# Designs tried in a protein design run: designed miniproteins, single chains, continued (3). Part 88

Each design is a single chain, and the fold is of that chain. pLDDT is the mean over its residues in the fold that is shown.

## One batch from the design tools (miniprotein)

Design m11058
Fold by ESMFold2-Fast:
Structure m11058 (fold): chain A 55 residues (1-55)
Amino acid sequence: SAVAERIASALPSKEFTREEILSVAVALGVPIRSEAELEEIIADLEKMGFRLVPG
């Protein structure tokens, strides 16, 4: 998704936490509105070679 690609370009590393995704989305002006939307963004990031880690 366009949102996941924008978040991917703003992440400092290939490893990320759920908290980081929420913070980056807010900073980019595209706040994540639900848990389902967050899980979709995580799935898209993992398809791009990023990895979810515990925060």
Scores: mean pLDDT 83

Design m11059
Fold by ESMFold2-Fast:
Structure m11059 (fold): chain A 110 residues (1-110)
Amino acid sequence: MEELRKLAEKIREAIKNGDTEAAVKYVKELADLMEKNPELAFEGARLLLRVINEAIKLGRTDIVEAIAKTLKEYAEKSKNPYVQEVLRQVAEAAENAIKTKELPVELEDD
C-alpha cells in the first residue's frame, strides 16, 4: 500500500536528520499497519530493511538500535504469528547490522 511507502520515506528522512524519536514513531506506525494488514508484512519488512541499511551507511547505529528494540517489542506483542516472525527477523537483521556495521542486502558497486 502507498501508506507503507510513505511511512518508510518518513523513517528515511528521520534517519537522515538524526531524529531517533521520529524514526521510532514511524517504525511503530509501520509495525501497527503490518499487524492490521498481515498481507503487507513482507513488503513492510523489505522497506524496513532498506531504511535500516541506509541508517547503517550513514553511521546512525543508535537509530538502528532503537528501531531493533522497537521491532522486537512489537513482535512480542503481535497477535499474528506470521507478523510476529517477520518483525522478529527484521529486528534480528538490524541487531546483526549494528555488530557488523553492514546489512548484506542490495549490494552496490562503487
Scores: mean pLDDT 81

Design m11060
Fold by ESMFold2-Fast:
Structure m11060 (fold): chain A 80 residues (1-80)
Amino acid sequence: SELEKLSKEELVELILKLLDELGLPSLGELVEILYENGVLSKEELIELYELLLKIKEGDTSAKKKLTDLLYEAGEKLTKK
């Protein structure tokens, strides 16, 4: 996959740009906190980006998966 060639930092930059385009900058702040605390793997960052692309394309069913992914990452942060 093209996304597998990107670094974690490049994936975060793409996610933040996409969140800004979607009007969700506060969610971008959360993603930065989760990334800085090391609770997001490269695979989770790729999944997050792909879910955000689906939401941008009008697939609202991706919202539940996005919420579940962020909830799991947030739990890892609080149990650290």
Scores: mean pLDDT 81

Design m11061
Fold by ESMFold2-Fast:
Structure m11061 (fold): chain A 83 residues (1-83)
Amino acid sequence: SREEVIALAELLASSGTIYFIEKYSEGIPLDEVMKTLELERERLERLKEWFERNNAPQSWIDRVNENLERVERQIQKVKEQQA
């Protein structure tokens, strides 16, 4: 459906944002990086709920969970740099 295409596009966009932060966030203020990561966590949590509610393939749910784990790792790194 169109809703599935949009949800998948959001998952891919989130993956790209996380990848960019992991590889290319040098020189970006830590507060801006943290804000971006918190927004990505919220997006991924909403996507997980939508996929589960709509019986999406388990592989899509697994990808959201992997991206959530990646976001949490980056959040911890930012917190350590602020300590």
Scores: mean pLDDT 86

Design m11062
Fold by ESMFold2-Fast:
Structure m11062 (fold): chain A 92 residues (1-92)
Amino acid sequence: MKKKEEEEKEKIEKEVKNIVKKAEENIPSLIEAFKKRVPPEEAEKLAKDIAISILRMVRGILLSMSKTASPSLQKHLEKLIEELEKKIEELE
């Protein structure tokens, strides 16, 4: 019956990695869309700001989950939060 906690960890990690990947992959498409309306420098900043906002939202959710999580799940969430913070810094 300890199988459920490992399945939850795997599911959360997969969802977080998928959101990060989609946010990064969408940056070029957002830049091209915004370039039609704003200068290229503003388009790049807006696209990055949107990606950063998505990652910050996910970080907030993980921080909230860690407060009610088991000690084992909490350590796993803390690792995901650290990886997410590094990605946010790379995009800034």
Scores: mean pLDDT 80

Design m11063
Fold by ESMFold2-Fast:
Structure m11063 (fold): chain A 71 residues (1-71)
Amino acid sequence: MFSEEVEKEVLTALGLIYETLGRLAAKKGDYDSAIEAYRKALELFEQAGDTEGAERVRKNLEEVEQKKKDA
């Protein structure tokens, strides 16, 4: 019972972990690590059906990719 909902919660938690790693890497100017972490977070949020998390991470990913290009 509730295994599908638990799986979505686990995917969302993993997405939050990778999103946090992406933010920390971006703060240090490690844009390559930030991009990898945000891409993984995006996949996890999309799999979980977390539209808000996916949109937030997509925006952060675009900002980091732009900063890397401008650096």
Scores: mean pLDDT 82

Design m11064
Fold by ESMFold2-Fast:
Structure m11064 (fold): chain A 68 residues (1-68)
Amino acid sequence: MKTVRLPPELRAEVDARLAEIDKELQEKINEMKKAGKPESEIRQLKIDYDVEKALLLIEATLEAISRA
């Protein structure tokens, strides 16, 4: 199911963390590009951050279930 039910406080926390992760990713990508890092390393960084975001959403969903 594409819709995730989260309490308002947990949703706000998740949204804030996702925004923080996205900001960190963009900063890291910019640093790597400026440092002349290969595109393969940048792609790996993006994958690592996608995994972290997925784990955050899974953890938030489990937390919502435990609060229900």
Scores: mean pLDDT 77

Design m11065
Fold by ESMFold2-Fast:
Structure m11065 (fold): chain A 85 residues (1-85)
Amino acid sequence: SAQELIEELQKKVDELLDLADQLTNPVQSRLARLYAGLALNTIIAVQNALKNGDQEKLEQYVYMAEMSIKLLDEVIEKLRKLLEK
């Protein structure tokens, strides 16, 4: 559901911000914050489509949210490897 996608993206935002705080390299930290911002924009787009009852836009943004989750999983995995001992 759209609500489950929003909840999943919110968890990704929190995880990226936690990683940004842990990353000592300022470029990597800024990259983590950039991806968190992109995830937040996707959440807003889905929420606005739900609020407006725009089914066509909702389907489009749900698809983009699913693709974003896959991308963010890969980004988070790569950033976590930078913190692994």
Scores: mean pLDDT 86

Design m11066
Fold by ESMFold2-Fast:
Structure m11066 (fold): chain A 80 residues (1-80)
Amino acid sequence: LSERELKILELLFEKPRTVGEIAKELGISQSTATRLLNELEKRGLITSTKTPDGKRVYSLSMEGLRALQKARKEREKAAA
């Protein structure tokens, strides 16, 4: 996982988010955020749901949670 992919998983661990929210948090374009989210969804690390008002919301999957927890442990060891 790249640093950007890990940051997306971290954001989704806090709460489900839209592509616009992810783009804003990472300081990237919505097009770039959409590409990253699509790749993570293809890998089964996140899921997406369309809300009744037509928005798409992304959520962390169980596989994504495991990948994030592993990466967080590696970061904590590096920061210590």
Scores: mean pLDDT 80

Design m11067
Fold by ESMFold2-Fast:
Formats: sequence, structure tokens, C-alpha cells
Structure m11067 (fold): chain A 68 residues (1-68)
Amino acid sequence: MDVEAAEKAVREIGEKKGLTPEQIDRIIDAIRQAESPAEAVHRVVEAGLEAGLTPEDIEKIIGALLGV
């Protein structure tokens, strides 16, 4: 999995969607704390939806994380 690409996607999308730095950092920390790619995907969905990201935004972050 590509954590650096996922972090970049979270910052770019979060900034465009008006997320606070704290919301962006929470999503990034959730990714970094994951023990597996499957857990990282689950954490991105959970934290992204909580922060107000759309399913489409979340799919872009997951794509970056998985390298697709």
C-alpha cells in the first residue's frame, strides 16, 4: 500500500472540500495506525465519512492507497 500517495490525496481532497487541518490529520493518522491494507481501507471509509467526505472522494483516496 502507498501511504504517502494516500496522505497526499487526503490533503488535496480535504483542502478542496474545506476540511480542517485536524480532520485531515485524523484521517492520515487512521491510515498510519492500520496493521493491514484491508484495515487501512476500512479506517479511510470510517474517518472520511465522519469528516464529511463523499463516497467518490473516499474511492480516490483508496485508489491512491492501493496504487490503482
Scores: mean pLDDT 83

Design m11068
Fold by ESMFold2-Fast:
Structure m11068 (fold): chain A 55 residues (1-55)
Amino acid sequence: RVAALEAAIRSLEAEIARLEQRKSTSDEKTGNVLDQQIAELRARIAELRAEIARL
């Protein structure tokens, strides 16, 4: 269970890295949308880490 949550966190971190790369080449409007998506993914990682800590 913990290993599965850790794998999910690593997958989300990789997705954030890809979105950060896209943001660097995007216009301001697209960059704002990507910022929101990155923030949502970071919030989800925090939730998964909190779940691990509660176990």
Scores: mean pLDDT 82

Design m11069
Fold by ESMFold2-Fast:
Structure m11069 (fold): chain A 55 residues (1-55)
Amino acid sequence: MFMEKFLNMTPEEQERFLEEMTPRQRDIVERYLEGAEPYVMDLRLMAEEIDEQLA
């Protein structure tokens, strides 16, 4: 699960991830951290997009 992985990262890793994310992906993460429930499909798309960029 992407959000669980993200929350378990160090603050430095989290900052790096946020900088490499698209504005859309960053908005989803920010909304989750502010108490909004994440949509499962959006989290899945974020994880897949990051994997594609790293591959």
Scores: mean pLDDT 63

Design m11070
Fold by ESMFold2-Fast:
Structure m11070 (fold): chain A 55 residues (1-55)
Amino acid sequence: SVEEAEAKYTAKYGERVGRAVGLTVRNIEENRDALIKRGWLTPEQIDAFIDALIG
């Protein structure tokens, strides 16, 4: 979840990095359907982007 990602990366890299990762994951999740419907990104590309940010 967003909260798990934020907490995990806050513990590893500090609060600023944790907040940035959490906010980015939230924004991608909130806009997932819109991005797919617009044909800008595929579900697989969105998942890869989130994995790159988290991983």
Scores: mean pLDDT 78

Design m11071
Fold by ESMFold2-Fast:
Structure m11071 (fold): chain A 71 residues (1-71)
Amino acid sequence: GTVDPEQFEADVKLALAQIYLTLGKLDLEKGDKESAIESFEKALRILDQLPASPTVEALKKDAEELIKKAE
């Protein structure tokens, strides 16, 4: 079958963004606000590179709210 390189790259970036969101949430639970914010900002930067979708929009909103809570 033909692999769509753009879809594959988008899937990898989406997975990486979710990993950074999870890492940030773990850091926030430990009280490491600075590391949490850094991880959420990295996730947001990756999500900004992805095509618009309900999943991407929900994750961006989650990241922005988590940054506000960490401040």
Scores: mean pLDDT 82

Design m11072
Fold by ESMFold2-Fast:
Structure m11072 (fold): chain A 60 residues (1-60)
Amino acid sequence: GMEEAIRYAKEAVGAAARARTPEAAARAVQFSQLAGKYAKQGNAEEAKKYAELAREAAES
């Protein structure tokens, strides 16, 4: 539901904040913004997808 979608958006923001380089941070921020967009729509599935992409980008 929406609560789960919001949780994924928060996790995506956290991943962006923990990025190792400015380039990784920029990419992770972009995905975190998409996770937030889908969270506002109550779309937990897409919010989770972009949260995972933000985490992956932050580790790059």
Scores: mean pLDDT 82

Design m11073
Fold by ESMFold2-Fast:
Structure m11073 (fold): chain A 86 residues (1-86)
Amino acid sequence: SAAEKQKLKEKGLELMRQAERAGAAGDFDRALALAREALRLFEEALGPTDPYVAGALMGIAQVHRLQGDDATAQAYAERAKARAAA
């Protein structure tokens, strides 16, 4: 239902806020786990091409960049770009 999709979206947004706080604190493993769960909820609620899905992928890319894993960060950024272009 629309109400169930809205609840999933709101949960995803809260998880992304928690992921940002975890990343800022240097807890990259927790930041990635939270951002991946938010990505899953946004894909379920909104579909794979929604801007919130692209946003979550860019959030994951940023955490990998902060870890110095530029190759993984670039891969997630390209996935975000592909989803936004679809």
Scores: mean pLDDT 88

Design m11074
Fold by ESMFold2-Fast:
Structure m11074 (fold): chain A 64 residues (1-64)
Amino acid sequence: EELKKKFAENFKKVADDLANAMIERAQRLLEKNPEEGEKALEDARKTKEQMDKAVENSLKYVEE
């Protein structure tokens, strides 16, 4: 159980880093193509919330 918790914490850290990378990528895209960049930025923010839920759901499925 402790190993699962530590793994989940590390996974969340990686997920946060990924979300930040997606936002940064969207910002770069915004400079090339504002319309696509805005859509990408919105998608990145939604993905951030979904990743939080995915981490929680992953733990629930593993613990069941």
Scores: mean pLDDT 74

Design m11075
Fold by ESMFold2-Fast:
Structure m11075 (fold): chain A 84 residues (1-84)
Amino acid sequence: MSAEELAEEIISFMEKKSLSKKEFGNLLKTIHKSSLDTLFEVGKLLKEKEVKLYDAVSVFNIYTSLFPQEGKDKLKAFKKGYTS
């Protein structure tokens, strides 16, 4: 899965303000399977698309509530990409 595909899923979450349980589960699985390098690139793409950091971080906070250790590392990689 590409960084661009994950960026589009996060944008869709932001636009809908909510996802169905299936779409939400798929987004979380995608984050779980994504490498730190992929999440860095997602951060850069969301910055280029002018997505607010606060909105994007909310998705990762939900992931981190389910996977605390992995979520912290992934959120850090994402934020580094967004601020690069």
Scores: mean pLDDT 78

Design m11076
Fold by ESMFold2-Fast:
Structure m11076 (fold): chain A 66 residues (1-66)
Amino acid sequence: MPLGDLSGLPPRVREAVVRAVQAAILHGEDLDEAVKEASRELGLSPEQERLALEAARGVVDVAESV
């Protein structure tokens, strides 16, 4: 299974991942919607939004294992 590696991401994409994961875990938001909102707030391209979504899903998988 792919692990969430935030160090390999551009800073804005990494920020979107952090915000989306926090919104999903702490506020009960849907992860996909949280990634869309964070990407919009940070001005990410569709390609960067896709990377953020993939990374956020990896981070959630790791967090659910801890």
Scores: mean pLDDT 73

Design m11077
Fold by ESMFold2-Fast:
Structure m11077 (fold): chain A 70 residues (1-70)
Amino acid sequence: GSSSSALSALLEYLGEKTKKWKGSVPQAEVEITFLGHKLRVPAPTVEEAQALAEAVNKAFPQATAVAKAL
């Protein structure tokens, strides 16, 4: 199977979930490992980073998402 389609779905999901964070100064990040790819997503707060990490882990069972403070 093509890993590009699954990665594109994750990136679109992240774009939708993080749209409200546009222009915020990041205080935290979500580190996502998915299909051998490692992504970092800046978040305005640790609480929002935790919420995104939980949402990603639930929506994408092949992903491992961890929130951390900057």
Scores: mean pLDDT 81

Design m11078
Fold by ESMFold2-Fast:
Structure m11078 (fold): chain A 70 residues (1-70)
Amino acid sequence: LKEAIEKAREEMKKYKEEAEKLFKLFEEDPSYVPKAAGASIRAVGADTEAFLLEEKLKKQQALLQQLLAQ
């Protein structure tokens, strides 16, 4: 799970950097709108995945603590 979270964070960083580059191009040329939108959607998707993985890790850690407390 920690490895999956780190991987999701790295992917989110890559998509965010790609989106930022495309936003700069969009400011100069409106024809980049579809590409900028696509990159932004991917960045949001990766961020959501990282959030879900962090929540899953927290739940699994709580379950492990309950098992160890028995």
Scores: mean pLDDT 67

Design m11079
Fold by ESMFold2-Fast:
Structure m11079 (fold): chain A 91 residues (1-91)
Amino acid sequence: SREEHVRLAEEHVRRARELLEAGDAEGAARHLSEAAEHLAKALSDPELSKDLAEAAKVAPEVLSRASDEERRAAVDTVEAAVRQARAEVEA
């Protein structure tokens, strides 16, 4: 269900933030990829869903080459998208 995909995305983005703060950039990237994949299945916007699914596929590779600032920005962006998806499911 969309609700289940939002719940899983919330859990994965939370873990990504915790891992990034602990210095585990690879673990954070893996959880961000999982969050983006679940978000793609939860969102009603087909263009945004497609973009998130594509981003999820390349996230570990892109984030491995990113700065700590860029990794933090990626977590912030996915967290904002998770909040939007939660609001859509509860409306």
Scores: mean pLDDT 81

Design m11080
Fold by ESMFold2-Fast:
Formats: C-alpha cells, sequence, structure tokens
Structure m11080 (fold): chain A 61 residues (1-61)
C-alpha cells in the first residue's frame, strides 16, 4: 500500500539519522526487530506507532 511505502521510507530516513546521532548498536537492533515484527504481522498500526516513537526519540537527542 502507499501508506506502507511511505512508512518504510520514513523508517529508513529515521534509522539513518539515529545512526548519525550515535545511537548504540543494541538500541538500533531493537528498533529494527520491532519494525520486522510489525511487518511480519502485517500490522500497519504497529508500524505507524514505531515510526512515531522513532521520531520522538530522534527529537529527544
Amino acid sequence: SSELEALLKEYGELMRQLVEKGMPKEELDRLKREILLALDREDIAALRAQVERMRELLASL
């Protein structure tokens, strides 16, 4: 879906920025696992919530 494509694009951009901010590997791996679980479950609401959490996390750095 177009929403899924947009969320995955934003996820990629947020991950790039979190890496640039020096987020620890263990935390990055946790975020990746949560996205993969949401995708495996086809849970768009969970994917959206995780992207929103990542936006808030980046803003707090």
Scores: mean pLDDT 85

Design m11081
Fold by ESMFold2-Fast:
Structure m11081 (fold): chain A 81 residues (1-81)
Amino acid sequence: SEAVRALAEELAATFSPEARAELWAATQMMIWGMENGASLAELEAYVETRVAEVARRLPAEADRFRAAMDRLLAVAKEQLA
């Protein structure tokens, strides 16, 4: 999804290199999931797993990472509708 990639590029600029790598990895997996028939519920469950990992490793960036992932999910939801 070009829209999901474009939003991820915009959001990535506000993060540290490590959090940016996590954001790109999550974005790539969301796009792969969408292309391979993943449901919205499956994408949401995946995002919660990534948010939990970032909260453990990069707690100072966790709230912003959650907000970024929620915005990416909103775009994905529009494309799955």
Scores: mean pLDDT 85

Design m11082
Fold by ESMFold2-Fast:
Structure m11082 (fold): chain A 92 residues (1-92)
Amino acid sequence: SEELFEEILELLKEMDEAEKKGDITKAIGLALRVIGLTLDLERLARQGKVSPEQLRRLIARLKELLEVLESPLTKKVAQNAIETLEEVLKEL
């Protein structure tokens, strides 16, 4: 799960850079990958393979990243990931 956490964070950074450069095709592709990995984390958490403490740490790191992201679509994707994981955390 740590590998999935790092991948989500790196994909969001790459998406922010792609969006800033106007590479819309790349930004959308990266957004879909972030969404897919977030759904994978939800599934793993519901199966007890990701602890509530691990989810809290990822949410905190995503919130820190959100403060430094510049691009509006990337910010919305990051915020949606945070909201999805917070909902999962409430059900654990």
Scores: mean pLDDT 88

Design m11083
Fold by ESMFold2-Fast:
Structure m11083 (fold): chain A 61 residues (1-61)
Amino acid sequence: MSIDELIEFLNFVLPRPLTPEQQALLRKHFPNIEALKKASLAQLEAVLGELAPQVYRLIHG
């Protein structure tokens, strides 16, 4: 799964869509799904704020 495919999926399943700024930060810091899976919750919170726990659960659960 590419990062673009992941962003489309997250916009579909999350209670609100990711902002353009959040999408840009995801692409900058996590170039692929493997990098994202290795990210800590704290690293995800820096990019996604309050959506980070939901995204973390979707990736790991």
Scores: mean pLDDT 79

Design m11084
Fold by ESMFold2-Fast:
Structure m11084 (fold): chain A 84 residues (1-84)
Amino acid sequence: GAKAEELVEELERLAKEAAALKGEGGKAAALAAEVSLGLARIALAVGKLAGDDEFATRMVEEQLKRAEAALANKDDPEKAFAAG
């Protein structure tokens, strides 16, 4: 199954939503989501190279969770940054 790839697609959608946010808190949440997406893509690539689908899935799930937390704190740039 392409579970890790499906989670990266969810993170890509979340990052696009974050990019539409306004204000400094919105910009911080968007940056945190973009960083999480980048780390998720790296984890997916590393997992494929190592043949470790469990590692890829776990790392992408953690990054998706961090991006979701950053968006939940979009009105507080420091909390958004700490969550991402």
Scores: mean pLDDT 77

Design m11085
Fold by ESMFold2-Fast:
Structure m11085 (fold): chain A 65 residues (1-65)
Amino acid sequence: MDEMSRAVVDLHIAVLETRGDIRIEEKDGKIYVYPVHGTEESKKAAEAATKALTKETGNAEFVEK
């Protein structure tokens, strides 16, 4: 559901960012998601967050380092 999905996504992303697994940057109405480390775990977290944010905003992109 839209309201529940948004709340869950926002909470999950906040947890991932707090843990230092991902970084989020917003520029020109587009959201960029970066994995903080070059590990498979942080990369998967960033990809999952990007998919979730794309569903919410329509404007999210996963960026590899």
Scores: mean pLDDT 67

Design m11086
Fold by ESMFold2-Fast:
Structure m11086 (fold): chain A 55 residues (1-55)
Amino acid sequence: SEMERALARAEERGRRAARYVAEALKEIDISKATSPEEEIKATLEITERVREALA
């Protein structure tokens, strides 16, 4: 069914997103954040890299 195909695509996209998050974390050291503002900035950079990789 269309719904089953959509779910399968969503699951595969989720797996790819997780892989891209892991790759971004290798390059972006979030542990160096010393404030909530720096953590937010690092998180947004990781999010943007994953978004670009999934586009």
Scores: mean pLDDT 77

Design m11087
Fold by ESMFold2-Fast:
Structure m11087 (fold): chain A 85 residues (1-85)
Amino acid sequence: STVTVDLETGEASGDGTVTKLNDYLYKVTLDGKTFEVLYDKDLDKVYVKDLETGELVVIAPNTSKTLNGFTFTYDSSTKLLTITS
């Protein structure tokens, strides 16, 4: 499954559930797993925390990281984060 989140607006598309908690913080649930996503606008970085394990990955602009079987891809030109299980 795949979900895409616009980190500037909080608009989401695809599978799963995205909740905008504030201007920098999102909760994303995809395929029964919940992640906390922090968008650091000043550093142009995305911090993803697995809320079940407490594990954290930092995603630099235009890169991908994997965390517990999920792939997180951040496109800094569009400010879109794509999460694929």
Scores: mean pLDDT 87

Design m11088
Fold by ESMFold2-Fast:
Structure m11088 (fold): chain A 68 residues (1-68)
Amino acid sequence: FPKILRDALKKLGISEEEALAGNPEAVERILESVHPKYREEIAKLLGHPELLPRVEARRQAEMTAALQ
C-alpha cells in the first residue's frame, strides 16, 4: 500500500483488510481523509472510482459555503 493510504487508514482506525474488502462507506471515509491529488489512484486501488465524484462534490460544496 502507498504510505499516504496507510497514514489515512491509521488516522481513521480502519484496517488494511477492511479497506481491501471494498466496503463503500470505509472507502469514502478514506478518500475524504486523503489529499485530493491522491484520491483518484486510491479510489481505483480500492475498487470504487465511482465514489470520487461524491467525495469531490461534498468538499467543493463545503469550500464554497465557507467562502460565501
Scores: mean pLDDT 74

Design m11089
Fold by ESMFold2-Fast:
Structure m11089 (fold): chain A 65 residues (1-65)
Amino acid sequence: SEYSRKLASLAEIVELELLGAELVKEEGDEYYFRYSSSSPEVLARMEETARRLEEVSGKKVVLEK
């Protein structure tokens, strides 16, 4: 359902925020996050979470430093 999709999207957004990525805008079919981390492990987890967010939301996720 649309409600379940919204909850799944919110869970992935929260995970990105816990990893240190800040949601700076949501525009049309895109989410834009900014991050400052240079840790390869954190960056890998951010990328995985971003791809899950794309899958559950149907929107593109952009990660910017």
Scores: mean pLDDT 85

Design m11090
Fold by ESMFold2-Fast:
Structure m11090 (fold): chain A 71 residues (1-71)
Amino acid sequence: SSIEELAQELFNTLLEADVPELMAKKVANQFKTYLENNQVEKANKLLQTVNDKFHVPQEKIDNLKKRVEAL
């Protein structure tokens, strides 16, 4: 599932940014829930919050946003 792949990619991206595993899992699950409910705007806002709060490369966030828009 494209949604499951996106949630897994976000989880891995957060782990690479040294986000604690429990928090990364919570964020990835919230992202998955937004996408399953067609709440694309909330999903993209969550990605921006992740970029602002954690030291995630902007390129990784932009790639995830593109993949969300391609759903």
Scores: mean pLDDT 85

Design m11091
Fold by ESMFold2-Fast:
Structure m11091 (fold): chain A 60 residues (1-60)
Amino acid sequence: SDETVEALLPLVRRRVSRELALEDPAGARERIKAFLRELGETDEARIEELSEALLAAILA
């Protein structure tokens, strides 16, 4: 729903498969957070929000 989520989702899917997210959703979320930090995101609240939305989108 956020334009940022839509833009990042294809990139995140290259690193975190739906199968991996289903098997280990907590580990998948940590990988998404690490990726967001690698991209230069420093706002921890934004990282929490985006990682939750991206994980939900992968699991949909």
Scores: mean pLDDT 84

Design m11092
Fold by ESMFold2-Fast:
Structure m11092 (fold): chain A 69 residues (1-69)
Amino acid sequence: MPVIERVARHELMRHTGLSEEEAEEVLRMAKEGASKEELIEFLKSRGASEETAERLANGLVEARERGLL
């Protein structure tokens, strides 16, 4: 697994309380082109606050657009 994906998974878990499996699902959704809104709703459904979900979703979309995911 790429180092960047491992770091992103760890940061998702650290800031949201998501399990490793849930963090991997968020990364998969981002890699498959999920919208910022879809990522926010998934993160919120798993217990993330609105502010945390928005920041993480923005980071994932930016990483994807830069070819890091």
Scores: mean pLDDT 78

Design m11093
Fold by ESMFold2-Fast:
Structure m11093 (fold): chain A 108 residues (1-108)
Amino acid sequence: AVSTATGSASGDKPGTTLSVSATSSAGISASITVTAVENGGALTLSIALDAAGNVSVTSFSAEGLAPRMRIAASGSSPDIASQALGEFLARMHEAGVDVELDVETPAA
């Protein structure tokens, strides 16, 4: 089965955080957390996770984002966390979001 998760966050304060997590029936999980270092603006994110552990970012929308964001990804394995992070970064690039990214990867 495919599991999907959607989150949205908006704020005019530093530290606005959006966290989106999806878990499959096989116990596989993926999570993406985005924190605006300054004013948060509006951010919507959807992820999909299949039973094989494939992660995709199915939608991304950004409006009035802060010039700096911190991004962290996690999952039931380092490969899933890396896939989630890579998909999110690809979607930000496709959306033309020009912000400074502080990318936090899980230690191996």
Scores: mean pLDDT 67

Design m11094
Fold by ESMFold2-Fast:
Structure m11094 (fold): chain A 100 residues (1-100)
Amino acid sequence: SSAKEKLKKLVEEIKKLLEEIIEAVKNNDIEKAYELLHKLDEKLGEILDILKESGVDVSEFAKKVQELLNEMADAIENKDVKKLEAIAKELLELLEEILE
């Protein structure tokens, strides 16, 4: 379905945004990291909307996504690259689980 194609594209965009956030923090570009985090939040919102329209209960997924985004914001502020890499992995695993 067109929804599956949109979800695949959004996941690839999210993977790229996560890599770019980590790179921005490594380069001490905190302003860019926050701009990219905002774009990540928007793309995750688009996934939630598609899943909700498809009849998926996204309540627990949305809660976990919000918790991870808050942890990413803290890790960006603290310039904690290792924590950002761990959160990025957890977010991608969560996306793989909900999209199965």
Scores: mean pLDDT 87

Design m11095
Fold by ESMFold2-Fast:
Structure m11095 (fold): chain A 74 residues (1-74)
Amino acid sequence: EARIEAALAEAKKAREEGIKKGKELYAAGDAAAGTAAALDGIGDALDAVLAAIRALESEEDKERLRKLAKEAGV
């Protein structure tokens, strides 16, 4: 439970950090760099979820994390 929640929290944090950097770059007038930063954050979030799924010992925990990630939009 706690490990699944921690992995999901890390994924959300990576996504939020990417979006924040993207917003700052957009404000500076660099739309291309802003888009790249946002995509990097999304990719990092997905990688964090996939790494956590691989690290989990049970198939039930893996399925649970997949479901929670999907519900969270990650």
Scores: mean pLDDT 75

